# Ledger of designs, part 15: designed miniproteins, single chains, continued (5)

Each design is a single chain, and the fold is of that chain. pLDDT is the mean over its residues in the fold that is shown.

## One batch from the design tools (miniprotein)

Design m16488
Fold by ESMFold2-Fast:
Order: C-alpha cells, then sequence, then structure tokens
Structure m16488 (fold): chain A 58 residues (1-58)
C-alpha cells in the first residue's frame, strides 16, 4: 500500500476545511503521471500534484 507525505500544506479546492498539513500522511488511492488521488485519515479525498508530496511504498 502506498502513502504520500505532504511537502507543503494541501487544501481541498472543494472543501477548504480539508487540509493535509506539511508532514501529514495520506493513503494513495490512484496515481497518474502528474497527480495523486489521496485519502485522508478523516475519509476525505484530495487530488494533488505529485511535486507537492513524497511517495512512500511500505
Amino acid sequence: MKFAVAKVDLTCPEDPSVVLKKGGVAVVLEETEDTLTLRTCEGHTLTVPKEDVEIIDG
């Protein structure tokens, strides 16, 4: 299962209360060449640029 660690504070454009802060960890649901779809611990879904996160395979 892949995880992503935020390199910067990430906010969902559809819900600004959904914030993955720098150093926060989320589950990778989908990966494309340019973006990742992440699931936060609260069950929210974010689509973020790959450059803004570090991927951990573990």
Scores: mean pLDDT 75

Design m16489
Fold by ESMFold2-Fast:
Parts: structure tokens; C-alpha cells; sequence
Structure m16489 (fold): chain A 70 residues (1-70)
């Protein structure tokens, strides 16, 4: 299996755990504060779109706009 994919899953698990612990607000704030402006911006948008495609439609959770726009 892809080791990078497993690493990403571990990170996602930790993030989900924070959100479940009602600590998601702190995570969201960190994302909006740490505005990405490197070449990773476009690459990150593709990953975020895939992650948020369903949630973005239902309007649940944070949107990609918050991640990129702040």
C-alpha cells in the first residue's frame, strides 16, 4: 500500500479526533491564519476539493473557501 496515503490517513484521523473533541475551532483558526501562498496552493485545492466535494454540497463543515481565502 502507499505509505504516503497511510500517513495522510493518520493525519486525517488526528484532525477528525480534534473536531470530535470540540477542538475543531482551533484547527480551523490555524488553517485560516496559516495562509498558503506557495506552489502548494493549487495542489492543495485539488486535494481539498476531493475531500470537501460532498460536505461542500451539503454545507457541513469548513469549506475550501475558508482554507484558501481565510
Amino acid sequence: MSELDQLQQKIDDAVAKMKASKDGAAVTKAITTGSPSQSGLVKGQAAVKQLFKEDKETGKGATPGEFFAG
Scores: mean pLDDT 54

Design m16490
Fold by ESMFold2-Fast:
Structure m16490 (fold): chain A 89 residues (1-89)
Amino acid sequence: DIEEKVEELIERLREIVEKELKEGKLTDAAQAEADLAAFEEKLRELAKNPTEEQKLVLELTLEVAKGYIEGKGEEAFEKAKKKAEEAVA
């Protein structure tokens, strides 16, 4: 399940980067593509065999990223912070 969510997030991030590039909003297109590729690789690697702590961090990261993509980044971030605090308490 988490691997599927990671792939869905990666696809959506690529769509956003492509849109930003087309609209001329990125200062360094090559650097943005390189950063995205590095992030994708790390995200996929972590999704394969996450520890309990890594799984929680991945789930929170996916929620924040999804909210950001949907134009609700601030709301998603606050919600993720609250969940993290509850999990630690």
Scores: mean pLDDT 64

Design m16491
Fold by ESMFold2-Fast:
Structure m16491 (fold): chain A 97 residues (1-97)
Amino acid sequence: SEEVEKAKKLLEKAIDYARKAIDSLNAGDVETAYRNLEKAAKYAREALKLVPGNKSVEKAYQHLLEAIDALRRGDYDTALKHAQEAIKHLEEALKEL
């Protein structure tokens, strides 16, 4: 349960940074969006280490990586969609834990 509580806090941070990335992307600040997506992915990965095999966290992490890759290719619409999908899976993980 201590590992679960730590994972929840990391997932909340991942959600916060993913939301900041969406806000930055909508404002045209691609550099800030990139940094926030990297932070969201870092926190999702750390949460996954504490709750290995949690499919919602795994899906969220994968969507964050896809958002970063899309952003690097200049595909901002795809980056936005993957970031939004990541938030949904992170929120599902919080409800399941």
Scores: mean pLDDT 90

Design m16492
Fold by ESMFold2-Fast:
Structure m16492 (fold): chain A 74 residues (1-74)
Amino acid sequence: SMEEGIEKAKELAEEYLKKAKNKVEKDLLGLLLNMLSQENVDVNELRTLAESMSRTAKTKLGKEAPLEIKKILE
């Protein structure tokens, strides 16, 4: 279900946030986690943010984390 997908995406975002070393990665993952925690989750905005984060990232975590989170919400 979408509710299960959102909860799994939150767990994954929290795990990646713990591993993030870069301030930009922490800020973007924090934003993604905040969006997942809203009463009305905008999945389209989340997907757009995840794609943007992956595209601009220079680290393995920054490239992989947003795409793995996006995959759960598909």
Scores: mean pLDDT 81

Design m16493
Fold by ESMFold2-Fast:
Structure m16493 (fold): chain A 92 residues (1-92)
Amino acid sequence: MTPPALTLTVSPAEAKVGEAVTVTATSSVPASLLVVLATLDGEAVASASSSASTLTLTVTPTAAGTLVVTGIATDADGASSIATATAKVLAA
């Protein structure tokens, strides 16, 4: 079974506190479930889920640190893919 190809992009890769970071998750096949979780220094700060092939999440960091974004795509056959992306958040 071939899992869906999951592409996770974060823009910008470096932001300041109070600047919006846009996360886009794209699955190569229609997903039964697409989930994105954003954590800042290990604390969950935002999440979104969709049954679509594309999901966009906007995070506005309130503290400096490392933003880690994890995406999971699951297809209709139960095959799953996981992708991660990171952004650096600088003090304002």
Scores: mean pLDDT 80

Design m16494
Fold by ESMFold2-Fast:
Structure m16494 (fold): chain A 91 residues (1-91)
Amino acid sequence: NDEKVQELIKKAKELRKKGWDLSVEARSYGLHTPKGRALSEMALELAREAVKLAEQGIEIDPNNDKAIGTLSAARTVLDEAEADLEQARAA
């Protein structure tokens, strides 16, 4: 169902953008600070949900280039959020 895939892509893109914006904000506070850690945790949760929604889109239509591109972008944001939390734990 193309309509359902488009809805999943739209939601994944929205969550990916919010997750990225929170990661940028977290770094501005400092990842070692309580505020930075809290924002990084929120960014991670949003990035994970974005990946999940993009994967659901690909499951419905494996050849959907927009879904494939959305998953790739969401995974990049997830990798960055995981790296940020690893830095926060080291502090």
Scores: mean pLDDT 87

Design m16495
Fold by ESMFold2-Fast:
Structure m16495 (fold): chain A 89 residues (1-89)
Amino acid sequence: PTEVSVSLEQLSANSYKATATVVTGEPRKTHLVLTVYADGKFVAQKSVTSDAKEITVELTVNSSKPVKAEATAIVDGEVLGKATAELNP
């Protein structure tokens, strides 16, 4: 019942926006983690904890290299879902 999605949008030659969303079938405390990598290296991470049925987190990074975004939804220490998105140069 938990659906995780992530998207990457190029805003400029050196800027990308990552958006992670989780939709849960039941109201329960969910921890959504969005992590961004550039050229295989960790760049940024943002997380939100909420009991809302839909949770969204956004992160903007500056990079001219390939960017990868990963989203992970966690409830009570258990991973319920993951999603990845990647933009090449």
Scores: mean pLDDT 80

Design m16496
Fold by ESMFold2-Fast:
Structure m16496 (fold): chain A 91 residues (1-91)
Amino acid sequence: GSVVPVEVTAVADTAEAALAAAMAALERKAEQHGNPGATVRVTGTEETETSTIHTVEVLDAAGRRIGVGSITVTEEGGKYVARGRALIRAP
């Protein structure tokens, strides 16, 4: 298998909703790259003055780590924008 970089963007009215949408989008990207049933888990969070950075891992259906990445949530124009990046193992 190969390592594939994936990127997602989600916009929502709350930081929590933006994070959840970006996590779901990363799960979808993992499935599109041959990992059906993949899940995304937050492993750490760092808050700054302008953004929140969530470290994430991507797990396959058996709970094995297939990827790592981050989701950064920023307030932009009265909305919250989550930008996620991960490197995932494709079969």
Scores: mean pLDDT 90

Design m16497
Fold by ESMFold2-Fast:
Structure m16497 (fold): chain A 75 residues (1-75)
Amino acid sequence: SSMERKIEKAAEELGKNTGVSKVLLLDQINQLKKAGMSEDELYKLAEELTEKSKEGVLNKQEVIQRLQEAFNQLK
């Protein structure tokens, strides 16, 4: 879908800016989707993290932590 392409592009940009593997980011996003997060919510989260990474205020560990926190909130 067009939303899936936007999410993948955001994950690629986020990985380039923070050093997190695109494969890891897409796996985490897929886990969030399986846990009940909508594509719109997934895109908003990915876009938020990507914009913060462009500002230089988000490091690799903070990305991983934020994704894990989002997953835990869905349980």
Scores: mean pLDDT 81

Design m16498
Fold by ESMFold2-Fast:
Structure m16498 (fold): chain A 77 residues (1-77)
Amino acid sequence: TTSESGTTAVQTLSVALPGSVTLTNSSSNDVDLTVTVTVNGSSTTYSVHIAAGSSVTLTMPTIPAGNAQISASAVTT
């Protein structure tokens, strides 16, 4: 999981990810999400607002297996 309200999460991935990720906010609060994806030293940052009880599909480059990291910060609004 790449995001939690008020929490920063960092994870190293050893498997390939698809080119899209669905982010679901099951809480009663809106969440502002910043996701940084680093693959082989290249970073891309995405900013997404997810309303309470909603889902957003984020289109991103396919992450190859190997040296990839995802860090996410979420803030309840």
Scores: mean pLDDT 61

Design m16499
Fold by ESMFold2-Fast:
Structure m16499 (fold): chain A 95 residues (1-95)
Amino acid sequence: SMIEEKAKELTEEAVKQIEEGGKKAAEAARSSSTVEGALAVRGVAVHEAQLLRDKTVEEMRKLGASEEVIKEAEERLEEKIREVDRRLTEVVEEL
């Protein structure tokens, strides 16, 4: 359906933005002169990714996407956030 196609597009766009944000955060963390600075970059990046997840889910609900489609999108976005968080944690640990 058109709603399911639009929900998939929203999910793919959010995944891409989280990935791009994570890459930028990794570069910023590597450029940090302190571990505390790198931890702050990680915290901001994860928080922004969570806000984007919440916004994406809200937009899907407004479109009338099914709870099953929304749940699948939430799980996929949460997994991408965990992946980015793991990468940023590794960068911090290497400082």
Scores: mean pLDDT 89

Design m16500
Fold by ESMFold2-Fast:
Structure m16500 (fold): chain A 65 residues (1-65)
Amino acid sequence: GPVARITVTSDGGILASDGSIYKKGETVEGELLSREVLDDGEVLLTTSKGQFLFSPEHATLELSP
C-alpha cells in the first residue's frame, strides 16, 4: 500500500500506540493500512509501524503511492 510519512511540527504532536514520544522535526514512516479523520479534525493513522493520532496543526502527513 502507500507509504505514510508524518513530520512532527510541535513537541509531542503525535500520540503513538506504543507510547513513543516524538519531538519537533522528527519523522515517522510506515505502510498505510487505514486513515480516519475524526470529528474534531484529528487524524488516526494505522500503519505497519503502529497507530498514530495527530492534529494537522502539530504534524504534517505526506502519502507516497
Scores: mean pLDDT 81

Design m16501
Fold by ESMFold2-Fast:
Structure m16501 (fold): chain A 63 residues (1-63)
Amino acid sequence: DLLDKARRSIAAAEEALAAGDYRMAIYYAQEALENASKVDSEEGRELAERAQELLREAQAGLA
């Protein structure tokens, strides 16, 4: 259930971003991207795109 792991990591990354915890947001976004990118499906691609977006936002917060 890599998709379930990706969804949970995305939710955790979003919560970390909302809390201003950019380091944890990066961690969860990277985890979500890794899990989503291993799934050869449309949902996997959508989750990977969302994870990349969250990663970019979290990295911008640290800069």
Scores: mean pLDDT 85

Design m16502
Fold by ESMFold2-Fast:
Structure m16502 (fold): chain A 91 residues (1-91)
Amino acid sequence: MGVQRVEIHLEWEEDEYGQRGELLYQDALLRAQARAAAISRETGTEVTVQVTVTRVDGHTLRLDIRLTAEHPGPDRPPVVERLVHRDLTYE
């Protein structure tokens, strides 16, 4: 029941995708996928998960997660939820 589609966009360069950053993005993605699954069960529709990871400075990462659910009918607005996380310590 329910369908989930995941789209991931990473703005990190290969050399900057360190273990710390990878763990932070994986944790955020798992939380986003769990939330998307919940929305999908509640709405009975497909949920798109979009994750953007941006390096703000040498040790600061920003995560922007957007969840979008489209209803089967045109008379209902899509469900959109945005989660923004900042990790101020990345070493």
Scores: mean pLDDT 59

Design m16503
Fold by ESMFold2-Fast:
Structure m16503 (fold): chain A 80 residues (1-80)
Amino acid sequence: LTPEEKEQIEDMLKQIEEGLEEARRAASVDPERAKELADYIIDMINKAIEYIKKHVDPETQEKIISKLNELKKEAERLKA
């Protein structure tokens, strides 16, 4: 994993976590907006997983993808 690839992954994770926090705040005030944000976050997570699969070793992939799947489940719950 290059330093540039690590920085890109860390930036993606930060954006996903911040987006999920915004979606949670929106859920009680604007449910439609919260669902739109959740869809956007799920798309970001799927793109991050694909990036990780292409650039990261299998051992490191498992840890990061596991975290991303947990965040994805949380985003999916906001759509229910």
Scores: mean pLDDT 82

Design m16504
Fold by ESMFold2-Fast:
Structure m16504 (fold): chain A 96 residues (1-96)
Amino acid sequence: SKVEEAIEELKKAIKEGDPEKIVEAIEKLIELVDEVKEEQIPEILELAEEALAFGDPRVAEKVLELVKALLPKVPDELIPKAIGTALRAIGILLDA
């Protein structure tokens, strides 16, 4: 699926450590948010957290946008994790 391809692109961008490619991969996931299945959300949130570890404010801005777009689809048990990721992204943006 297109979502699975976008997840794989994000994994590759994170492994390469390229903030511009990470931003592009996250933007693709945001465009595909309506096609994201509930079972894919844990992996997407985990990858978003890994992307934030680079401390890049452009990546943080896109992670915040991704979490906002995913939030209506996030299962209740993962809401604290999603909010935590959004708060970490905000922290990076405030430090920039």
Scores: mean pLDDT 88

Design m16505
Fold by ESMFold2-Fast:
Structure m16505 (fold): chain A 63 residues (1-63)
Amino acid sequence: GILEGLEELLAEATGPLGLALAIAIREIKRHPEDAARVAAGLADYARSLGDEATAERLRELSR
């Protein structure tokens, strides 16, 4: 699911994206209904950092 995909991405992420993923995982555990929206927001954030590969993986998870 989305949560498992985010945890896999967190294992390979560092810096600001790693922090954002950790916060997102905590938020989704509290509000699972927000998972798709949170993943889509993370995709936009990853793209803003120039990480297009992670942005695409996050966008796939939000579908």
Scores: mean pLDDT 83

Design m16506
Fold by ESMFold2-Fast:
Structure m16506 (fold): chain A 57 residues (1-57)
Amino acid sequence: GKVTVIVKVEGGEDQTYEVDVPDAASLVAVKDEKSGNTAIFAPAKAGETVTVKVKQK
C-alpha cells in the first residue's frame, strides 16, 4: 500500500513523497531529488506517515 514519507534534510527543505510499499517490505528507501540524499526507514502500514531526518555531509 501507499505510505507518506516526509524527509527532513538538515539545512534544506522538507520533501514529501508517496511510496508504494510491498506487504513484505522490511525497509523502504526514498531518494530526495533536490539534495540527492537517500532516506531509509522502518516498515510502515499503508496510510501511515513516516518522518525521516537526513544529515547532509
Scores: mean pLDDT 63

Design m16507
Fold by ESMFold2-Fast:
Structure m16507 (fold): chain A 96 residues (1-96)
Amino acid sequence: SEEEFKEAVELVKRILDELGISYTDEEIAKLVKEGIDYLREKLPELAAKRSVVQLALAGFAYIHFKLSEEEVAEILSIPDIDEQVEKTVEAIKKRF
């Protein structure tokens, strides 16, 4: 839904702010949409079992931080959003 998408953009923005990365809401929304579409195409069964917010987080990390398909699948396999956020941030930090 539109509300879920807005929540997803806000979550991604918060994570980026904590990492010292600044994007506009429009730029984040574009990357989030691309990430969600990718996961729905590449991992359709797992994507169907996750919220839009969870898909946005995993998909954004894949598109922007160039995580591997294996890392993204692992992150998306986590049902708890708080644990998914922690694992995503760890994976991103490992790339720097």
Scores: mean pLDDT 81

Design m16508
Fold by ESMFold2-Fast:
Structure m16508 (fold): chain A 62 residues (1-62)
Amino acid sequence: SMEERERRRLLIKAGFELRELGVEPSEIAKMLQKIDKYVRENNLTISEFEKLLKEELEKIRG
């Protein structure tokens, strides 16, 4: 579906940004899995998912 495609795109983009910030691949995987699970369990929209990813990236960026 379009939603699944966009969700995957956002996860990939966030993964690259986390790598650029120096986060280890195993930690990136765990973070993205936790966020994806939260989104699925709470039936969040793509916009809310993107907001959560940006908030997590901002926390790491400091």
Scores: mean pLDDT 81

Design m16509
Fold by ESMFold2-Fast:
Structure m16509 (fold): chain A 82 residues (1-82)
Amino acid sequence: MYGVVVTVDASTEENKQKAGDFLSKLGQKYKAKGVEIEPEGDKVIVTLIFETKEKAEKAAEEVKKYKEENPEAIVDLEIKEV
């Protein structure tokens, strides 16, 4: 399986809510097999788990576009095999 690991800036409630809603909808859109959420200080690490690399890459491209439009909301984005 493949994880799309997104580090969200949770220092503001607005960023946390908007990014959380976006990632929740993204997981539903690409039918994520699992979601892991780990708070880390002023950050939240969200891992969307997909069965195929293709789905993970499509989800990551949408996160990348969101990050380009909201650079302070998304701190980091990576894809890894899980």
Scores: mean pLDDT 83

Design m16510
Fold by ESMFold2-Fast:
Structure m16510 (fold): chain A 94 residues (1-94)
Amino acid sequence: ELSPGEKLLRELIVERLRKALEEGRLSEEDLEEVRRAAAELGLPVSDDPLETSGYLLTAVITGKVDPAELAALLSSELVRKLEEITGISLGNPA
């Protein structure tokens, strides 16, 4: 279903988020907020919040989800954290 490039991108995002969680730059509560946003947007939600976050952010990069719509469902601090961790623009255009 996903192209090889989309699968690789998702794996890279998940790895960055996992490292941020291990380093305390991202919390389990932050990941639960992302999971709720994914559910609100009608996206697949897994028991693994890192996989859910990886899927959601990959969907933003590939144009399946509007970054502004996602940013509206998340706190401004969490949007900033995700942008810093992943390098993805979610609601603050350069």
Scores: mean pLDDT 77

Design m16511
Fold by ESMFold2-Fast:
Structure m16511 (fold): chain A 66 residues (1-66)
Amino acid sequence: MTEEEARGVAETAADLLLSKGVEHARQGAENARRGAELHRQSGDEDTARVLEIVAEALERKVAEAE
């Protein structure tokens, strides 16, 4: 998955989770951040970066919705 692909997936996921409520989007962001940390610890930096992009998109959508 490229950064562009990750951004596209993140935007779609963020919109879907936000449609279920801000708490679902916030939970998604927390899960993505946790996943990024775990993959970084295992040396899978590419997957960690993708999950970080997903978390950032979710966090931004949550902040915008408040």
Scores: mean pLDDT 78

Design m16512
Fold by ESMFold2-Fast:
Structure m16512 (fold): chain A 76 residues (1-76)
Amino acid sequence: MERAKRVLETAKAAVDAGDFERAKALIPAMREVRDELRAQGHEEAAEHVDRAIQSLENGDYDAAKAHLDEALKLLE
């Protein structure tokens, strides 16, 4: 869980800073987090991570930030 939160917090910080290349570079780590969360039964959080990944790939950084925020709230 701590690694998952750290990856998502780092991705959110990159998006917040406008460092979209850094946020995109975290997509492989975010996919691992998504799969780990699903394996642990955190399906709603995993869905938000998956949507954040899709949004980053599509250049929709506002949507990516919103989904990262929701995933992090669900993991509190």
Scores: mean pLDDT 87

Design m16513
Fold by ESMFold2-Fast:
Structure m16513 (fold): chain A 87 residues (1-87)
Amino acid sequence: SSLERLARAVLEVLAEHGPLSLAEIRELLAARGVRVSDRTLREVLQRLELEGLIARDPETGRYSLTEAGREWLARRRAEEEERRRLE
């Protein structure tokens, strides 16, 4: 789904660039060709927080990838590599 693709892009950005604000995530997504409204991005961030895949620092307001988020992303990358090897 489009939301799953967006969620994955957010997790990849956090894995690569470390703790990021909502504005920084949006800018990095835009650099990757992913255009998203602040509303949609907040909804995806809220869902990822609820699922335990990201955490927000209350002092800085920055989002970071959790261990569960790293494992989720690694699993998705492994599934893509397996599909590629079956070609």
Scores: mean pLDDT 83

Design m16514
Fold by ESMFold2-Fast:
Structure m16514 (fold): chain A 84 residues (1-84)
Amino acid sequence: SMEVFEQTKREVFGEIDRLLEEAEASESLEEAKRLIEKARELIDIFEQWVNNQIPDSQQALKEEALQEAEEKRKRAEEVLKKKE
């Protein structure tokens, strides 16, 4: 359902944002990398879920969700660059 989709997206993106915020705040490069890798794993899982669960009638919603996931991936890369 649309409600399940929106709730799942909010929960997954919220966790990704939390992990990346924690990585930015971390004083340890090793800890930051661990948190960024967890965020990337969640992004991969979300993209797979979107590709498998969103029907053709919701193609625009699917494309928008995948674009938002790509934006999260770019943020993860920027956090990593700041720590290295």
Scores: mean pLDDT 85

Design m16515
Fold by ESMFold2-Fast:
Structure m16515 (fold): chain A 73 residues (1-73)
Amino acid sequence: SEAEKELEAFKKRLAEKEAELAHLPELSEEEIEKVIAEGKRKGVTTDESMRALVQKYRALLPEVEKLVEEMLK
């Protein structure tokens, strides 16, 4: 069925994207929640846009992570 083909294509794309991100720093649950809260505050309301925001933060995270840890004191 078309739905099965679409699901298979989506799984393939997701696996490829996850493989690309596998070696990027992992955000803690608290950090993810903060990014989500900030995104919602700025009007990011779709799950897709939110995922893109989280992925972008993961890519930039090595510098941001130090600042976030200090701010959480």
Scores: mean pLDDT 59

Design m16516
Fold by ESMFold2-Fast:
Order: sequence, then structure tokens, then C-alpha cells
Structure m16516 (fold): chain A 68 residues (1-68)
Amino acid sequence: MELSEEELEEAMRRAEELAPELRTLSKDQQRKVAKAAAELADMLGLLEGLEGREAAEWASRVAAQVTG
């Protein structure tokens, strides 16, 4: 899935709201986490049935689990 810069920034803002510790990561690490979360959500088929907002929420939850 191709994630636009705007969608990545919006997903990061939501991820930071759910997992504020993401703010302590470098921008490179934050981008890697967001991208990995989006890829995991896509692989699980979540993005096929979800609206963009719900997909971002699922990706944010996955990112929170990955960052520990």
C-alpha cells in the first residue's frame, strides 16, 4: 500500500495520541514504525474492509505493540 506523506503524518499524530512514547523516537524510527504498522495491517487484511480512519487506528494500535 502506498501511504502518502499527509496520511503518514496524520497516522503518526493519531499514534502519538494513543502511544505518546512514540514522540521520544527519532523521526526515522517513527516513520519505520508507522510504515511497519501499515504493512502489518495490510497483510492482516484490515485495510481491505476498513475506512481510512479505522485503518489508521488499527495501524496505530499495531505500532504501539511494536514499540513496546
Scores: mean pLDDT 61

Design m16517
Fold by ESMFold2-Fast:
Structure m16517 (fold): chain A 65 residues (1-65)
Amino acid sequence: SADAERNLAALREAAARGDAAASASAIHQLGKLGYLSPETEREAIALALAGRFDEALALVERALA
């Protein structure tokens, strides 16, 4: 959906610049909108906050597929 695409784009942009807080915010919005389970949201946020942006992005993209 358009909401999922916008927040995924925001996550990609934040991850590309190494912004952990902005990455976590985009992941939280995807969870709040119901695109991620609470478990997947929590794991992806933990990865982003640890600077593991490629892993966080891969997890979110796999969940949205």
Scores: mean pLDDT 89

Design m16518
Fold by ESMFold2-Fast:
Structure m16518 (fold): chain A 98 residues (1-98)
Amino acid sequence: SYEEAEEKAGKKLEGFDPAELPDEIMEKVLEGAKYFKKKKYEEALKKYEEALKLAKEKYGEKSKEVAYLQYLQGLVYKEMGKLEEAIKYFEKAVELLE
């Protein structure tokens, strides 16, 4: 279920502090969160994708920062009711942390 995928991804991200993200990545995360709260899900995904590109450049593709951003994308797909897409993004986050 998407609930099991979300829980597993969240547990793997225990100890990761998003506040330690660099300002350029944090700015995109905060913009994405603002769109998410306004239920502007496509705009939220675009901002998280921008943050993801910066994180991959700075930390590499197999990093907790990238996993965290994929987890955020999963949360957006979940709220959109796109549960299969949500599962895929939560699983991507888990795989990066193994």
Scores: mean pLDDT 87

Design m16519
Fold by ESMFold2-Fast:
Structure m16519 (fold): chain A 94 residues (1-94)
Amino acid sequence: KLSKEEIIEKIVELTEEAYKELKEKGLLTDAVEDALLAIRTVAEHGVNEDLSVEEIERRMRARLEALVARYALSPEQRALLERYLDRILEVIRE
């Protein structure tokens, strides 16, 4: 239903919303910003390469898990990032 360009624009909007919410809640760190950017990059790449939603989901979740472990992200930081990851996947499924 949406073009690739429209899907990518919505992904960017969702990552901007995530950044704002993280900042407002005092959860925004350089590590969290890096994790958010990495999730966005994986999603945009998957859309541009015509990967299945299932493959995009797998790659996004794997990247988030790796970054949560690497940077020792808090449960609250993780939960917020997972919520926006789920919202990004809903956009891609449209």
Scores: mean pLDDT 87

Design m16520
Fold by ESMFold2-Fast:
Parts: sequence; C-alpha cells; structure tokens
Structure m16520 (fold): chain A 62 residues (1-62)
Amino acid sequence: VNHIITFDGTQSSSDISNQMQSMGYTDISNFTNTIDGQSTNDMNDNISNYGSNHGITVHIVN
C-alpha cells in the first residue's frame, strides 16, 4: 500500500518543502531550487516525481 500525501494547491513550494522535510524527506528542497516561477503545475510535476521515486503518491488540491 502506497502512502498518500495531500497538499493544498495554495501553499508555496517552500511551505510544502518544509512539511516534507518535517516528515523525513530531506531532499525535497530541490523543488524550491529548480522550479522557475513556482507555478502550481511546476510544483505538481516535481512533487509527483519525488513521490514516485520514494514509493509514495503525492496530490496537490487546487
């Protein structure tokens, strides 16, 4: 069973990064460093890719 993590789409990438780090996902800071413009789509793509690499499913709620 995959863990599912849901974030509010109004949260900044920095807020999401801080929450993920508090849960033990320490390399999540790369989202903040690599996303130009910090759009919801860019956040969704990078967070989904991170989740897939770590065996979790991540959703952003708009």
Scores: mean pLDDT 55

Design m16521
Fold by ESMFold2-Fast:
Structure m16521 (fold): chain A 90 residues (1-90)
Amino acid sequence: MVKEIEETLKKAGVQKDVQEALLSIVEGKEAPTPEAEKIKNDILEFYKKLLEISKEEAYEILKYILENALKLPEDLAEEVIKAIEELIKK
C-alpha cells in the first residue's frame, strides 16, 4: 500500500514535501519535515473549511483537486480523503 502510493506520487510529479504530507495523512503519523507537516495541516484546515460551507461538495472539491491538480488516480484520491476525515474526527 504505502510503496504503491509513493510510486504513484513520483509518477505524477508531485513535489517531495507534498508527497511526504500525503503519506503522513494516509499513515496517520507526523510528517518527516516541518515543511511537509505544514502542508499536511494546511490540507486538513482546507477540508475543515470546505465542510463548514458544503458537506456534500467538500468531498467532490477535494477529490477534484487531488485528481486534477496533483494528478492522483481515483483510488489514491479516495484513500487520502478517507484518511483526512479520520484525522479531522480525532
Scores: mean pLDDT 76

Design m16522
Fold by ESMFold2-Fast:
Structure m16522 (fold): chain A 110 residues (1-110)
Amino acid sequence: VDELLAKLQQLRETLKQMIDLLKKINAPQWLITAAEADLEMVETLTELVEKFKEGKMSVREQTIALFLLAVLASTLDLIAKVSKDQEVVELAKQDRELVLEISRLLIKEL
């Protein structure tokens, strides 16, 4: 669980860096909004993992966490494919790998 929380914190920090970079390069508003939505999903996922650490996570909340991870992986792949800025592409790929690692760790703990 502590490894999950550490990886979620790393994902949050790299997503904030990506959002700042997207704003700096004047990326389309929909792309900035997509990255901001991903950050909100990471915040929700962090709350769910904290609840799991306390033994209070329901089966429904476990399912929601897995769905959030699937959406995050998909949206980060989209950002990597549509972005023309190489630094954004690298951050999106890095974040997607973190999401896949978080997913693997969470499934192992369930």
Scores: mean pLDDT 86

